# Ledger of designs, part 3: designed miniproteins, single chains, continued (5)

Each design is a single chain, and the fold is of that chain. pLDDT is the mean over its residues in the fold that is shown.

## One batch from the design tools (miniprotein)

Design m16071
Fold by ESMFold2-Fast:
Structure m16071 (fold): chain A 81 residues (1-81)
Amino acid sequence: AVPSDEELEALAEEILRTLDEIIELARAQGDEELAARYEKAKEQFEELVKEIFALPDRREAARQLRMYLALARKELAELKA
């Protein structure tokens, strides 16, 4: 089945939540440079989401969002280790 707008929005929201967790963990660890880098990445991702949602192929949009989610989760896991 083709991913719904609700499924794409849920993926984007999960990525943004994961980025927020990275920012808060970086600040808690005293890494202000890493926190600032991910704050900028979050702003860039909010703009990128608009481009991904404009893609004609919703399966491709979902694939790209899942890729970004996997990358964000990997970074969060490394910061928690």
Scores: mean pLDDT 87

Design m16072
Fold by ESMFold2-Fast:
Structure m16072 (fold): chain A 105 residues (1-105)
Amino acid sequence: MEALERARAGMTQAISDSLAKAVREGLEAADTLPPEEAIRVARENLDKSLKDAEQAARTYAEEAIKAGVPKEEADRLYQEGVDSARKAAEQALLVIEDYAREKAA
Protein backbone atom coordinates (compact mmCIF):
# COMPACT_ATOMS: atom_id res chain seq x y z
CA MET A 1 0.00 0.00 0.00
CA GLU A 2 1.36 3.42 -0.96
CA ALA A 3 2.25 5.72 1.95
CA LEU A 4 -0.32 8.33 0.85
CA GLU A 5 -3.09 5.70 0.58
CA ARG A 6 -2.18 4.30 4.03
CA ALA A 7 -2.28 7.78 5.58
CA ARG A 8 -5.63 8.56 3.90
CA ALA A 9 -7.15 5.29 5.18
CA GLY A 10 -5.93 5.87 8.74
CA MET A 11 -7.07 9.50 8.75
CA THR A 12 -10.54 8.56 7.40
CA GLN A 13 -10.96 5.92 10.12
CA ALA A 14 -9.84 8.28 12.93
CA ILE A 15 -12.18 11.07 11.75
CA SER A 16 -15.09 8.59 11.39
CA ASP A 17 -14.55 7.23 14.94
CA SER A 18 -14.41 10.73 16.47
CA LEU A 19 -17.58 11.88 14.68
CA ALA A 20 -19.46 8.64 15.51
CA LYS A 21 -18.80 9.27 19.22
CA ALA A 22 -20.08 12.86 18.98
CA VAL A 23 -23.24 11.70 17.12
CA ARG A 24 -23.93 9.01 19.77
CA GLU A 25 -23.54 11.59 22.57
CA GLY A 26 -25.75 14.09 20.69
CA LEU A 27 -28.55 11.55 20.24
CA GLU A 28 -28.27 10.61 23.95
CA ALA A 29 -28.66 14.30 24.86
CA ALA A 30 -31.75 14.52 22.61
CA ASP A 31 -33.29 11.60 24.57
CA THR A 32 -32.74 13.28 27.98
CA LEU A 33 -32.75 17.08 27.44
CA PRO A 34 -35.18 19.66 25.98
CA PRO A 35 -34.62 20.15 22.21
CA GLU A 36 -32.86 23.55 22.46
CA GLU A 37 -30.44 22.28 25.15
CA ALA A 38 -29.85 18.97 23.31
CA ILE A 39 -28.96 20.88 20.11
CA ARG A 40 -26.50 23.10 22.03
CA VAL A 41 -24.83 20.04 23.62
CA ALA A 42 -24.63 18.33 20.20
CA ARG A 43 -23.07 21.45 18.63
CA GLU A 44 -20.46 21.64 21.44
CA ASN A 45 -19.64 17.92 21.10
CA LEU A 46 -19.34 18.20 17.30
CA ASP A 47 -17.07 21.28 17.62
CA LYS A 48 -14.82 19.25 19.95
CA SER A 49 -14.90 16.31 17.51
CA LEU A 50 -13.88 18.64 14.66
CA LYS A 51 -10.83 19.78 16.66
CA ASP A 52 -9.93 16.12 17.27
CA ALA A 53 -10.43 15.38 13.54
CA GLU A 54 -8.20 18.35 12.58
CA GLN A 55 -5.49 17.01 14.93
CA ALA A 56 -5.80 13.51 13.39
CA ALA A 57 -5.60 14.93 9.84
CA ARG A 58 -2.50 16.93 10.86
CA THR A 59 -0.85 13.83 12.38
CA TYR A 60 -1.49 11.62 9.32
CA ALA A 61 -0.30 14.35 6.92
CA GLU A 62 2.95 14.71 8.93
CA GLU A 63 3.43 10.91 8.95
CA ALA A 64 2.93 10.88 5.16
CA ILE A 65 5.69 13.51 4.75
CA LYS A 66 8.03 11.39 6.93
CA ALA A 67 7.22 8.40 4.69
CA GLY A 68 8.34 10.36 1.60
CA VAL A 69 5.06 11.88 0.36
CA PRO A 70 5.62 15.37 -1.16
CA LYS A 71 4.51 18.24 1.09
CA GLU A 72 1.99 19.47 -1.50
CA GLU A 73 0.25 16.06 -1.54
CA ALA A 74 0.33 15.84 2.28
CA ASP A 75 -1.15 19.37 2.53
CA ARG A 76 -3.93 18.22 0.17
CA LEU A 77 -4.54 15.14 2.33
CA TYR A 78 -4.86 17.38 5.41
CA GLN A 79 -7.30 19.74 3.66
CA GLU A 80 -9.40 16.83 2.30
CA GLY A 81 -9.62 15.37 5.81
CA VAL A 82 -10.66 18.67 7.41
CA ASP A 83 -13.23 19.40 4.66
CA SER A 84 -14.67 15.86 4.92
CA ALA A 85 -14.93 16.11 8.72
CA ARG A 86 -16.66 19.51 8.54
CA LYS A 87 -19.25 18.26 6.03
CA ALA A 88 -19.89 15.11 8.08
CA ALA A 89 -20.29 17.17 11.28
CA GLU A 90 -22.75 19.56 9.56
CA GLN A 91 -24.81 16.60 8.32
CA ALA A 92 -24.69 14.96 11.79
CA LEU A 93 -25.97 18.16 13.42
CA LEU A 94 -28.95 18.25 11.02
CA VAL A 95 -29.80 14.63 11.90
CA ILE A 96 -29.60 15.36 15.65
CA GLU A 97 -31.68 18.56 15.28
CA ASP A 98 -34.39 16.69 13.34
CA TYR A 99 -34.41 13.84 15.89
CA ALA A 100 -34.66 16.25 18.86
CA ARG A 101 -37.50 18.23 17.25
CA GLU A 102 -39.43 15.09 16.26
CA LYS A 103 -39.19 13.81 19.86
CA ALA A 104 -40.59 17.15 21.10
CA ALA A 105 -43.48 17.19 18.60
Scores: mean pLDDT 83

Design m16073
Fold by ESMFold2-Fast:
Structure m16073 (fold): chain A 68 residues (1-68)
Amino acid sequence: SMADVEALLERFGLPESARPVVAALLEALGHNLGAAEAWLRYAFEDSRVGDDPAARLAVLRRLAAALA
């Protein structure tokens, strides 16, 4: 849902431009918010990007391209 996308954007400090990528991730995970949160947390930890929004967006776009 849009509310779940908003929650993920806020929780991970992602900009509005990340919305379609986050929405696609949530859809790929069957709209399971907990699974999406775990996936994002793992992806950012594994990629060592910390909390920088631009670095997180770049990682997310690269990884989300693999889901298409």
Scores: mean pLDDT 79

Design m16074
Fold by ESMFold2-Fast:
Structure m16074 (fold): chain A 86 residues (1-86)
Amino acid sequence: SEAEAVFLAAADVLAERGDEESAAAFREAAAQYAALLADPSLTASQREQLEIAVEMARRIAAGEPLEAALAAAEERLRALREARAA
């Protein structure tokens, strides 16, 4: 899937930077996120949260620093949570 490919691409970039621990985590996440996004029982909110994680991986694959991509994803998740839960 596109999600799996993007997470694997991000893992490769992280490994090339010497961050093998984060690379291993992204490789493990690749299949899990692909499976979760293919689940027809996912709520719209759950799907949006997973899509934010995929966008984070896409940013890393494009050469963005892990810390910057993570911070952007965390901000988006916070905004989504605040919009849906008081």
Scores: mean pLDDT 82

Design m16075
Fold by ESMFold2-Fast:
Structure m16075 (fold): chain A 85 residues (1-85)
Amino acid sequence: SMIEEAKKLIDETRKLIEKAKEVLSQTTDPRLKQRLETVIKEAEKLIKLAEEAISNKDYNRLKDIMRGLRAVISLMEALIEKAKK
């Protein structure tokens, strides 16, 4: 179901936020720090919106939020990888 898929995306996003925060604490590059802080904040907002959409049974809004979650997941993964260089 869409709700089950959304819950899996929320869980994946939460795990990446924790990893991104760890990378942020170790990063000395000011530009990368700013990008990590921005994407973490956006990811946290999308999780809250997704949980609200699930609670309200707003499936149309949830579909759009799930697209946003996939986008921030991809961006966080890319920034974490860049930080390892």
Scores: mean pLDDT 89

Design m16076
Fold by ESMFold2-Fast:
Structure m16076 (fold): chain A 83 residues (1-83)
Amino acid sequence: MPPITAEQLVAFMRATGADGFVLEVDGERFLVTSAAEARALIARYPDAIFRVYSARGGRPGIFIGELDAAQVEQIAAALEALA
């Protein structure tokens, strides 16, 4: 699967009104609305594959993909760019 970029995620968030992402790993769901929150999940689950959804107002929306830690760093970069 081609890697998702921060620029693509920023464009997606602007188009959809998304204000964060929901990351699902090990049967748990985490709302991330900041770069720091996304990076904390990478540190906690460095070898995991996350199921990622857009979020608006804390609610999951559109499925983005199954992302590794390097691709979740693109989520962190997108959230940092929109801060």
Scores: mean pLDDT 85

Design m16077
Fold by ESMFold2-Fast:
Structure m16077 (fold): chain A 58 residues (1-58)
Amino acid sequence: MSFPAIPDERLRAFLESLGFSEEDIDTLLSLPTEELLQVLATLLGLSPAETHRLILAF
């Protein structure tokens, strides 16, 4: 994988901090990591690599 695995608990906490509902979070967590990072990168105005680092630092 191009990116290391992110723990689901960290992803949930990060997405909750962005104001996503539980249903939206479940939908996003069902995506492959590459697609999830691309979606979040687009929403945040960051690169996928920057988004990955931000989540790991959260």
Scores: mean pLDDT 77

Design m16078
Fold by ESMFold2-Fast:
Structure m16078 (fold): chain A 68 residues (1-68)
Amino acid sequence: SKEEVIKEAEEEAKRIREELEKAGLTSLADQIERMVKEAIEELEKGKLSVEQFKKAMEALREFARSAL
């Protein structure tokens, strides 16, 4: 369901934020949190499919990892 996908994304975003903050990358952590919120809004508005949302989350995860 959308609700489960959103919950998983919020939990993953929290973990990414914690990792980036520990690395001193607070500005990047804030940027990624904002991008996740935007993706959730687009999913809720029906402008992103669940599959498109999952791909967006995967891209954000890789972006965060590339900075670590």
Scores: mean pLDDT 84

Design m16079
Fold by ESMFold2-Fast:
Structure m16079 (fold): chain A 119 residues (1-119)
Amino acid sequence: KLEEIKKEISEIISKQVGITIRMIGDMLDGDKEGVLESARELARLSEELIAKLEEAIRLATDPQELAELAQTAKDTADMLDRVADLVERFTGEEGKPEAERLRELSARARALSEEALAR
């Protein structure tokens, strides 16, 4: 079961990378709507990722597994904070709701990282 969840986590992260690359391309093209669409899709995938990380952390009993999950959660939080900053800087007030949503998800991922390390 934990191995299945780890596979799902890896698949979601792969999709997030693809969306981030597309978003950067849209920024270079000046496509605000494309950036906002990508930010919303990234938020949706991040909600799925956080749910899977929470389940994986609950199932993990090995300190090494917990450390790996904590690192994945931290990397996710750091990525979401950076993307939120880029969205806000590129779109201004128009993208504030999307940037705020990404920051909320970043805070949740960071809390999961801290929880995993505390176990």
Scores: mean pLDDT 89

Design m16080
Fold by ESMFold2-Fast:
Structure m16080 (fold): chain A 95 residues (1-95)
Amino acid sequence: SREERLELVREVILKENPDISDATLEEMLKIFEELDEKYGFLSLPKKEQEIFVRAMIRLAKRENIPLVEVLKRFLEKDPVFATKLAFEMTLVLNP
């Protein structure tokens, strides 16, 4: 279900960022819901969703910016962040 897929996103974020505040986590989940409405993100297979979330988390850490900022820039279709995210996806696929 959509709620089960959103729970998967929550679990991945918490595993990679255990110190995240509840408020920030809920803000990020709302952005993932917006990504689902605009691009069908939560309709992707579970494995693809996990790879994407992990890649975004890696990009946030590499750029030393909040994960919510990466999500916002991706939602706005920033081409620089799209390119950087693609690189992080290759590292998630080939650990």
Scores: mean pLDDT 77

Design m16081
Fold by ESMFold2-Fast:
Structure m16081 (fold): chain A 90 residues (1-90)
Amino acid sequence: MADEQVERAVETVRKAMEEEGEIWLVLIIAGKKVPQEVLDAIVRRLTEELGIPRENIAVFVSPLDTPEIDVVVITKKRWERLVAEAERRR
């Protein structure tokens, strides 16, 4: 059900907040078969229930013919770690 996909996405972000603190960026990666209404509902719940600024939410529609939604959460701590690792590789 569409409602289950919305709840799953919101739960993923909520767990990341509880475990690592402040959310820096949320990436929503949707397959081609995901309805726009489902994506809109996820964004709305993230902004209204979890207080995540809309500018910190990125939605990407993949070329895959799937109804799957993947959520990648980047916390401030994960972002800083990623940048430090990238600098070490230069």
Scores: mean pLDDT 80

Design m16082
Fold by ESMFold2-Fast:
Structure m16082 (fold): chain A 89 residues (1-89)
Amino acid sequence: MEEVLREVARLLAEAERAAAAGDYEEAVELVARALELLGHPEAAEAVRRAGALIIAGREEEISDEDIRTVEEALREAEEELKRARELYK
């Protein structure tokens, strides 16, 4: 578990750097990879789908269901990372 959470934190940090550099395609792939490692493959697919639409300038076509799926998975991921951070004390 701890090794998975460390890899997830690394992927999310790389995604943040990619996004800051304007490399949204790379950022999307890194976030999707992190969600897959956390056991949210459906959210990973939703992120890739939404990311492709954003890159194409078609963000209005992102489904409400995909947004909800990603938000729910990110909420769970944030809770898991927060717990891991507290246990590291």
Scores: mean pLDDT 76

Design m16083
Fold by ESMFold2-Fast:
Structure m16083 (fold): chain A 71 residues (1-71)
Amino acid sequence: SLVDKAYEEGYELAKKLMNEGKTRDEVLEEVRRYAAQKAEELRAKGMEPDEIIAVTQAILRGAEEAIKEYE
């Protein structure tokens, strides 16, 4: 569920940024920044490294899917 939510967050963020007219490179940079911030929040909450990696990878996968649909 946390991984599923992360995927959706990445997907919706990328879609929002593309609708705002940002380039693919700008979208990927913003998504990577979001994933990094999310990782730090989860680390501060004491989440295990493997779970943090799964969440950040899900965010990036969701964003990649949105970008493919837009292209």
Scores: mean pLDDT 87

Design m16084
Fold by ESMFold2-Fast:
Structure m16084 (fold): chain A 103 residues (1-103)
Amino acid sequence: PPPPDEATVERRFAGLRRFAAFLRELRARVGDEAFDRYLARLREAIRRGTSPELAAAWLRLLDLLRDDAPEAEIEAAIREVARTTTNEDLQNFGKALYELLKA
């Protein structure tokens, strides 16, 4: 089947780019130890809320953010997640993340 259309990918990219910026700001505010605990919960939400293939792309993005990789690599990883993620995956991930943060 064809990949999602370019407009859909760009909308998802914009959302994911805002999320990546949020994670960078969070790290600066809470420090590395608290950030690592947050990433552990986020990784669990990804594993629970998405397919193994989509989880691999998301986890790679989190690893690049954790390692403070060059912006170009982070942007490429964001586009890959945006390209592979469905609206259903985003909804399921959001539910899993909410439950993990609430518990």
Scores: mean pLDDT 74

Design m16085
Fold by ESMFold2-Fast:
Structure m16085 (fold): chain A 88 residues (1-88)
Amino acid sequence: KELEEELDRIMAQSVYAINKKNNIVTEEDKKFEAEHPEETVSADEGVVGFISDKPLTPEQREKIEKNVKKAAEKYGFKKYTIKELLRP
């Protein structure tokens, strides 16, 4: 449950950053920014999380990192953070 909530938070943060980059601000984005000012990021920063039921192999980590980097470049992020969460 906590891992799923953390992933949802990271996804919301990433969506907020993308929307802000494109000058799109929804009511949900404003609420998120007001409730979590320390967790919101600038338009050039992003956060991506993923959950695994076991430790990822080096090959899996490399593939995820490449995909995230490609997505960040597509959406114009200069900075991004990848957060790895292990499911209990």
Scores: mean pLDDT 56

Design m16086
Fold by ESMFold2-Fast:
Structure m16086 (fold): chain A 87 residues (1-87)
Amino acid sequence: SEAEKIRERTEHLLKHAREGVATLRATLTREELEALLAEAERESALASARAWRPALAALVAGEPEEVVVERLREGLRAAEAELIAKL
């Protein structure tokens, strides 16, 4: 079912959340992170981009990695709930 695919995708992303945060920190400048946050905050942003918005905001604010990872997990769960609710 579509709901099962959404859950499977979300679980995969949650499993790799810390790795994703570490990769962004290692590869992107502050200006690039701010640009990604601006894109994620647009009304037309994809659900995947909106899922990252709380984590990107925490990254730009200079929050510790544990806070950023927790914000990403929260955003991923919120995106999962939104996508399933639209089925």
Scores: mean pLDDT 81

Design m16087
Fold by ESMFold2-Fast:
Structure m16087 (fold): chain A 86 residues (1-86)
Amino acid sequence: ADAAEKEAAKKRFEELFPELEKETMEAMEKAGVSEEDKKLYLELAKLLKEQALAAKPASEEELKRVEELKEKIREESEKVAKVAEE
């Protein structure tokens, strides 16, 4: 049960992650975000995935921190795109 449960969770997480990354990248690209910012986001997403797959429960603080970083990168990218339009 323990091993099978972990395997199922890993599989689901791995399947969901590419979709999340794709959606975020598409949104950033549509906003005119730089390739560097997109790459930084992917790096953070990869770290998140590693933490989850390590079967170590991330603290609520760590989860919030990562979400904040993701949102900050997205917001900064959107601002840059808006400034570039002007």
Scores: mean pLDDT 65

Design m16088
Fold by ESMFold2-Fast:
Structure m16088 (fold): chain A 72 residues (1-72)
Amino acid sequence: SAAQQQQAASAAESLLIGLIRNPGSKVVAEQFVQQVSSLSPDQAQQLLQKGVERAREYSEVADYFEELAAAA
C-alpha cells in the first residue's frame, strides 16, 4: 500500500542519516541496503546512490554499495 511504501521510505531515510553520522558502520550500511530493497526500484536506486556517495571514503563499504547499485 501507499502507506507501507511511505513508512519504508522514511525508515530508509533514517538509516541513511545513521550512515552519514557513522559512515564506517557495516551494520548500519547492511540495514540501509535491506530496507532499500523493500522500496520501489526508482526509490531504491536514488537512496543507493546517496549511500555510495557517503560511503566513498570507506573502500570496503563503498565497494559493497557499488556492487549492489551495479546489480540493480
Scores: mean pLDDT 66

Design m16089
Fold by ESMFold2-Fast:
Structure m16089 (fold): chain A 75 residues (1-75)
Amino acid sequence: SMEEEIEKILEETRKKMKAAKETLSEEEFLEEARKLTTEAGEKIIKLAEENNLSEDEINELLRRLHEIYEEVLKE
């Protein structure tokens, strides 16, 4: 389902971002986190639009993606 695909994107992004934080310098981490967030955001938007989600629903998914970044950054 679309929901399962979105959850997979979010979880894979979290894992990659955590790995980057543990292995990279602060500067390299910020660059990788921006790349990961951009790529995940584009995939989520495309998938949500293809499934006719509302703008509010899309914004909530993007908020969850940003929350992953904030949580990893604060570790």
Scores: mean pLDDT 87

Design m16090
Fold by ESMFold2-Fast:
Structure m16090 (fold): chain A 77 residues (1-77)
Amino acid sequence: NEQEIKERLQRYIDEALLSKGNEEEPTPEEREKYLNELTKLIDQRGLSEEIKRLVEALLDVRASKEYIEEALRMLKE
């Protein structure tokens, strides 16, 4: 369900904004790898541009690896 994906991504973004500096953040190299993998999954599933924007926002706020890995798991379902 695309709406459920949007809601979960927005929640991760909101939580990341509140948690900055306390969690393990991806390195620049890991960030690029995550962006490529997430974008590929979105394209393969035919998900909307809104989902792509949310994924970009999640990485831009430097969300912890845990949130990014949860997003990856969700998109692989």
Scores: mean pLDDT 77

Design m16091
Fold by ESMFold2-Fast:
Structure m16091 (fold): chain A 63 residues (1-63)
Amino acid sequence: SIEDLLALIGSVLKDLGLAPNEELLARIKAAIAEAERAAGRPLSTDEVVAVVRRVAEEHKAAQ
């Protein structure tokens, strides 16, 4: 569910020392949607974590 996805995203961001904000969450959600489209299937939990970490690292490097 979207609630479970948002909880997972929040947990990963907390582990990285980042507070979720609307811009970062929108970027993460877009990246997950693109990855799922490219794969032609829903992402596994490990794949979602990898996407969240990648987008968060890009965001942190820019801030």
Scores: mean pLDDT 81

Design m16092
Fold by ESMFold2-Fast:
Structure m16092 (fold): chain A 73 residues (1-73)
Amino acid sequence: MSIEELLSDPEVFEGFERSLEAAVELARQAAEAGDKEAVQRGVEVLEEDYKALPSEKAKKLIREALEEVRELL
């Protein structure tokens, strides 16, 4: 099963959205703690995910998460 096939399932896609929300929240907590290196690592992971995923819908969510995390730097 490919990531594309997984993301075609509404339940899986909702889980993906929640995972991105959790990643942004963890980045906010790291920024509040002054851990800019953790925030930077979060940006790098999201950038790699953006490049790897073929789904435009998933890319839109990752781009929005990236914008939120980059604002914390």
Scores: mean pLDDT 76

Design m16093
Fold by ESMFold2-Fast:
Structure m16093 (fold): chain A 62 residues (1-62)
Amino acid sequence: GPRLRPLSDEEVEELARRLGVSKDKIEKAGVMIQLGFSDREIAERLGISVAKAREIRRAVVE
């Protein structure tokens, strides 16, 4: 599968600002992506849109 990388603190802050999502939710989404959760599952569990979950995934995937 695609190579996953951890988000830096700076990337978490930038994504949180850009997407209007808390840094805590961005960090949780990153962990869920590494654990194999889908964008729908991440969106449902964190109360964010599927589009925002997908955007976070794009930042985690090289």
Scores: mean pLDDT 83

Design m16094
Fold by ESMFold2-Fast:
Structure m16094 (fold): chain A 114 residues (1-114)
Amino acid sequence: MALEKAREDVDAELARARAQGKTAWGFAIGGINPKEKKEIGVAVVSWYDPAAGTAEARVKVYVFDENDNLIEEKERTFTSPDLDEATQAALDWAREELAKVDRVLPGEARTTDG
């Protein structure tokens, strides 16, 4: 559930970026903490806005319990004039959230042109 929700979020944000004529990059990854019986999904999307001269990267984190109930949802946005700087800040926070899991599920990177 958690990884699928993260993938859906990435796909939705990439579709929004495309509709706005923006180039975007997205990544979804999941993990399992079997001791706490929790699953975590992390969605990262970054894009550059040439009209504003700024880059944004958004991270959404979804935590599910053993009964597939969404128990926690977090979001952060990182802004920089440099796309790599914004993306790296987002990935650093995503890594902190993933450090809470014992088993990482396969991740996927996706890209779309605006």
Scores: mean pLDDT 75

Design m16095
Fold by ESMFold2-Fast:
Structure m16095 (fold): chain A 87 residues (1-87)
Amino acid sequence: SSMIEEKIKQFKDQWDTLSGTLLNLQTQADERLSPEEAREIGREAVAAGTSEDIVDLVVKAVSQPLDVQKKTLQEFLDNKIKEILSS
């Protein structure tokens, strides 16, 4: 279905934008974001139209140790795409 494909594309675009922002900030700082900083960026993303589901999962993933964040983000994304496809 083209509607499901469009929904997945929109989800991935929002996911990549938010996760890319948070990961880039950590790379530039050479340290993990504080929970407060991650929540503030997430709040601004919701205000800009990002899905709360995306914000919750991305913020949860970047709360993990730096060495596992990218793997956790990929696992959460893959699981959510499977959920959308099974709907």
Scores: mean pLDDT 84

Design m16096
Fold by ESMFold2-Fast:
Structure m16096 (fold): chain A 72 residues (1-72)
Amino acid sequence: SEAEKLKKEAEEIYNYALKNKEKLSPEALRVLGASARASLEKAGELSEDKEKLIKEGEEVYKELTRLADENE
């Protein structure tokens, strides 16, 4: 389904960001976090697990923005 693809895309973005966190600029980490959150929000709109997916998106965004702040 499209929701499953969006969830996988968010997971791939998150894993890429974590693997490359020391090479990525603070701005890049924030953009990746926002992209992963947006993908999970869209997946939530297409799924009965809307609340869970929105929360997962917020957690990913929080984690990647925290890493961005640490790199400043």
Scores: mean pLDDT 84

Design m16097
Fold by ESMFold2-Fast:
Structure m16097 (fold): chain A 88 residues (1-88)
Amino acid sequence: PSDYISNSISMMNTGLNGDFSTHISYTNNSMSMVNNAYNMTTNPDSISYINISINFMNIGMNSSTHNDHVNYTTISINNMNISYDIIS
């Protein structure tokens, strides 16, 4: 589960450095990895932070502006880092 969380964080950070379409593409790939981490993680605190991260990624993906997407992706990354620290 920690490898999927780490890879998800890396993909989201890569997306943040690109344009809006690049950011969307990397966020979609990151979501797939986050869902894999969620299904493999048994620590309830880690699961809670992953769930918060998924919710913010979904809000970001439904945002009409790049700035909103960036802001929600940043919140998602922060929650993923907390989840990673719990299980690493």
Scores: mean pLDDT 75

Design m16098
Fold by ESMFold2-Fast:
Structure m16098 (fold): chain A 75 residues (1-75)
Amino acid sequence: SLARIRESLERAEAAGRITLTHRALRLLLDGELDLVQKLRDIANAVRAELDKEKHEEANKKVEEKGQELLEEYEK
């Protein structure tokens, strides 16, 4: 199901920050989902890849800002 794919992607991100969309597509291709659901999930995985790139940029900026704030508060 889509929930199982999301859980798998979250674990992959936490463990090694691998390409989450590739893992989602592999689960879909290994195929325990029906065909209609599989096609829908592939489309969602492609969109997630685009969003992931944007989120990685945003996360880097947040981490940099957070580090700056921590250094200010620790001084």
Scores: mean pLDDT 60

Design m16099
Fold by ESMFold2-Fast:
Structure m16099 (fold): chain A 85 residues (1-85)
Amino acid sequence: SHMMKENKREAARLVIEVRRQSYKEGKGHGGLTSVLFGERMLKLMKEKLKELGLSEDEFNEIAEKLDYYLLWQGLSEEEAIEAVL
């Protein structure tokens, strides 16, 4: 349905945003601080996924597909998001 596609698109945007924030913090912090930041972001994303009506398994599938398109196929963020839908 149209609503499901929009929810998946929003989830894909969230994966990209989490990735950007994790990279920024990882460069500024070392060791345990970077790990704790990752855990905190994951918890915030789980709450957002509940609002979107998506399971953790669906989120992980979206994240894996985005990794494939962004890192292996070299697509832009916008192209990768559309490819996941």
Scores: mean pLDDT 68

Design m16100
Fold by ESMFold2-Fast:
Structure m16100 (fold): chain A 66 residues (1-66)
Amino acid sequence: SKYEEALKRIEEQAKKHGIEVETLRRALLDAYEDFESLDESKLTPEQRRVREIARVLKEYEEKKKS
């Protein structure tokens, strides 16, 4: 599942930076629109991965609400 892969990436980053998984997940969801406004050609590989994770999280949350 793309959602499970996204969660695993969030868990890895949260552990690396010493923050709560839920805090990082919320921050990515809150920043989703900002990430979508970015020009992909100007993003680093790490920034593109963050954007993809935010997209996967947003899609899952929207499906869960319906």
Scores: mean pLDDT 76

Design m16101
Fold by ESMFold2-Fast:
Structure m16101 (fold): chain A 75 residues (1-75)
Amino acid sequence: AAPLSVEEARRELEIARELSKSEDVRVQVGAAILAIGLALDLSRSSDPEAKELLKEAEKLLKEIVERMRKADEES
């Protein structure tokens, strides 16, 4: 009931990944929010496949945050 299915999570992760490629900071924030929500849902699953997707979501979130931090430092 509560967590996303693995297939839905995989689709959401791909959407977040595509959004993260945007040069618009607002879109990057949206991608980060989506990745956070996805990570929270995946963390509730005992499925090994969900754990691998959780690692990908965490990696994507870290990449988005570091990209935004560097942009702020360079401004």
Scores: mean pLDDT 77

Design m16102
Fold by ESMFold2-Fast:
Structure m16102 (fold): chain A 95 residues (1-95)
Amino acid sequence: SVIEKLRELLEEMKKNIDNPEKFLKLAEEFIRLLEENARSGGQRLFVDNLRRLLEAIKQMIRENEPKDVILEGLELLIDQLGNAVDVLERDEELR
């Protein structure tokens, strides 16, 4: 299922939090899967917000922001993506 693929990507992202380039590639794949599976306006808005957060983190890296600031952004993204998986898994179990 899409949920299992998202869970695998999330775990790989957690393993690569100290490797921003690999983390960002995994995050891009995660958000792409969410975009392909968004069916409602609310889901699209939520995915758009995650995309904006990812782009903000990419900008922080391009601007050479301190490592601790970048890490906080990566941790925030992991938390939001994890919440998305939990919500989707719960919704799938109700169907």
Scores: mean pLDDT 82

Design m16103
Fold by ESMFold2-Fast:
Order: sequence, then C-alpha cells, then structure tokens
Structure m16103 (fold): chain A 95 residues (1-95)
Amino acid sequence: SDEVKDAVVEAMATVVFLQLQIEGFSLGDIQRVLEAIHEAYEEAKKAGLSFDEIVDKMLEAVRKVLEELGVDESTIDFIIERARKVAERVKAELE
C-alpha cells in the first residue's frame, strides 16, 4: 500500500531528524540527510522496488550523506539501526 509506504518514510525521516538533533548536527546538515531520504524514496518508488528494497535505499542514502559529513561509523550504525527498527514497527502496525 502506498499509504503504508508514505507512513514509513515519514516515521523514518522523523526518527533520523530527532537523532541528528540529539547528536548535535546543524540544521543544514540535517536538511541534507532528510532530502537524501526523500529523494531515495521517490526514486525507489518510481522504479517499482519492494518495501524492503525501498527501506534499504533510504538507509543507504542516509549512510552516504553521513559518511560525506565525516561522521564516525558507530554513530552512523546507531542511526541506521534506529531508523530500520521504526520502519519495521510502522509496517507491522499498519499491515
């Protein structure tokens, strides 16, 4: 369902936004990460990818931007894991 996919991207973007604020990122850097999530979502959706593939593409986009910003691997892994868990939870609750 597109409604489930839209709910998941909103939940993932919200969790990433909150976590990056806690980690002390600038609003500009946070916006760059959020834009990457939404771009990856739109591209994956247009390509007709599965739900799990869409989630993986969004998380890959987050990792790439954070690596370009010089963020340490442990912090990236923590943010990715938290975003993945919220995606799985929202999907389970809406299916």
Scores: mean pLDDT 86

Design m16104
Fold by ESMFold2-Fast:
Structure m16104 (fold): chain A 67 residues (1-67)
Amino acid sequence: MSDEQLEAVGEKMEAVKPTIKELGKESGSVSAEFAALATAIDLALEDPSISVEEIKEAIRKVVEEIK
């Protein structure tokens, strides 16, 4: 991985942190779904074709589906 790609992943992480923290509050009741979502987020953060907005939308959609 290039240093530029690592910095871009770091910026994506900072941008999605609030959404991840909100999901963390709800994960106590849905631990299996949270584990799967955490893996998907890690993969999405490393994929340059996936935007911050797409990651946020995916997180919110999964949370809505499991509540």
Scores: mean pLDDT 63

Design m16105
Fold by ESMFold2-Fast:
Structure m16105 (fold): chain A 95 residues (1-95)
Amino acid sequence: MEGRVTAEGEKGKGKATVDANGDPLASEAGMRGAVAGIRALGGKGSYTAHPDGRGEAEGETKADPEKVSRAMANWGRAGLEAAGATATAEYKSKK
């Protein structure tokens, strides 16, 4: 199974999306990971996992946007990998 996580950080917020190639449990694991990434930076967030293996996560934090996007992408990827996926992660930040 192959999965992809994309994360964006902006001032005061972070957002991530996942495509777990039709696996809703893997998308949930990926998005749960992305929210854990925001929480590790002192923020809070929520996620939605869809039956088609897609999901999204968003949250609020006072951390630097680059750190937020990197954390959400890396923790999201780790969630996918824990669910048995091979995964790629990409991130970007906006000033």
Scores: mean pLDDT 82

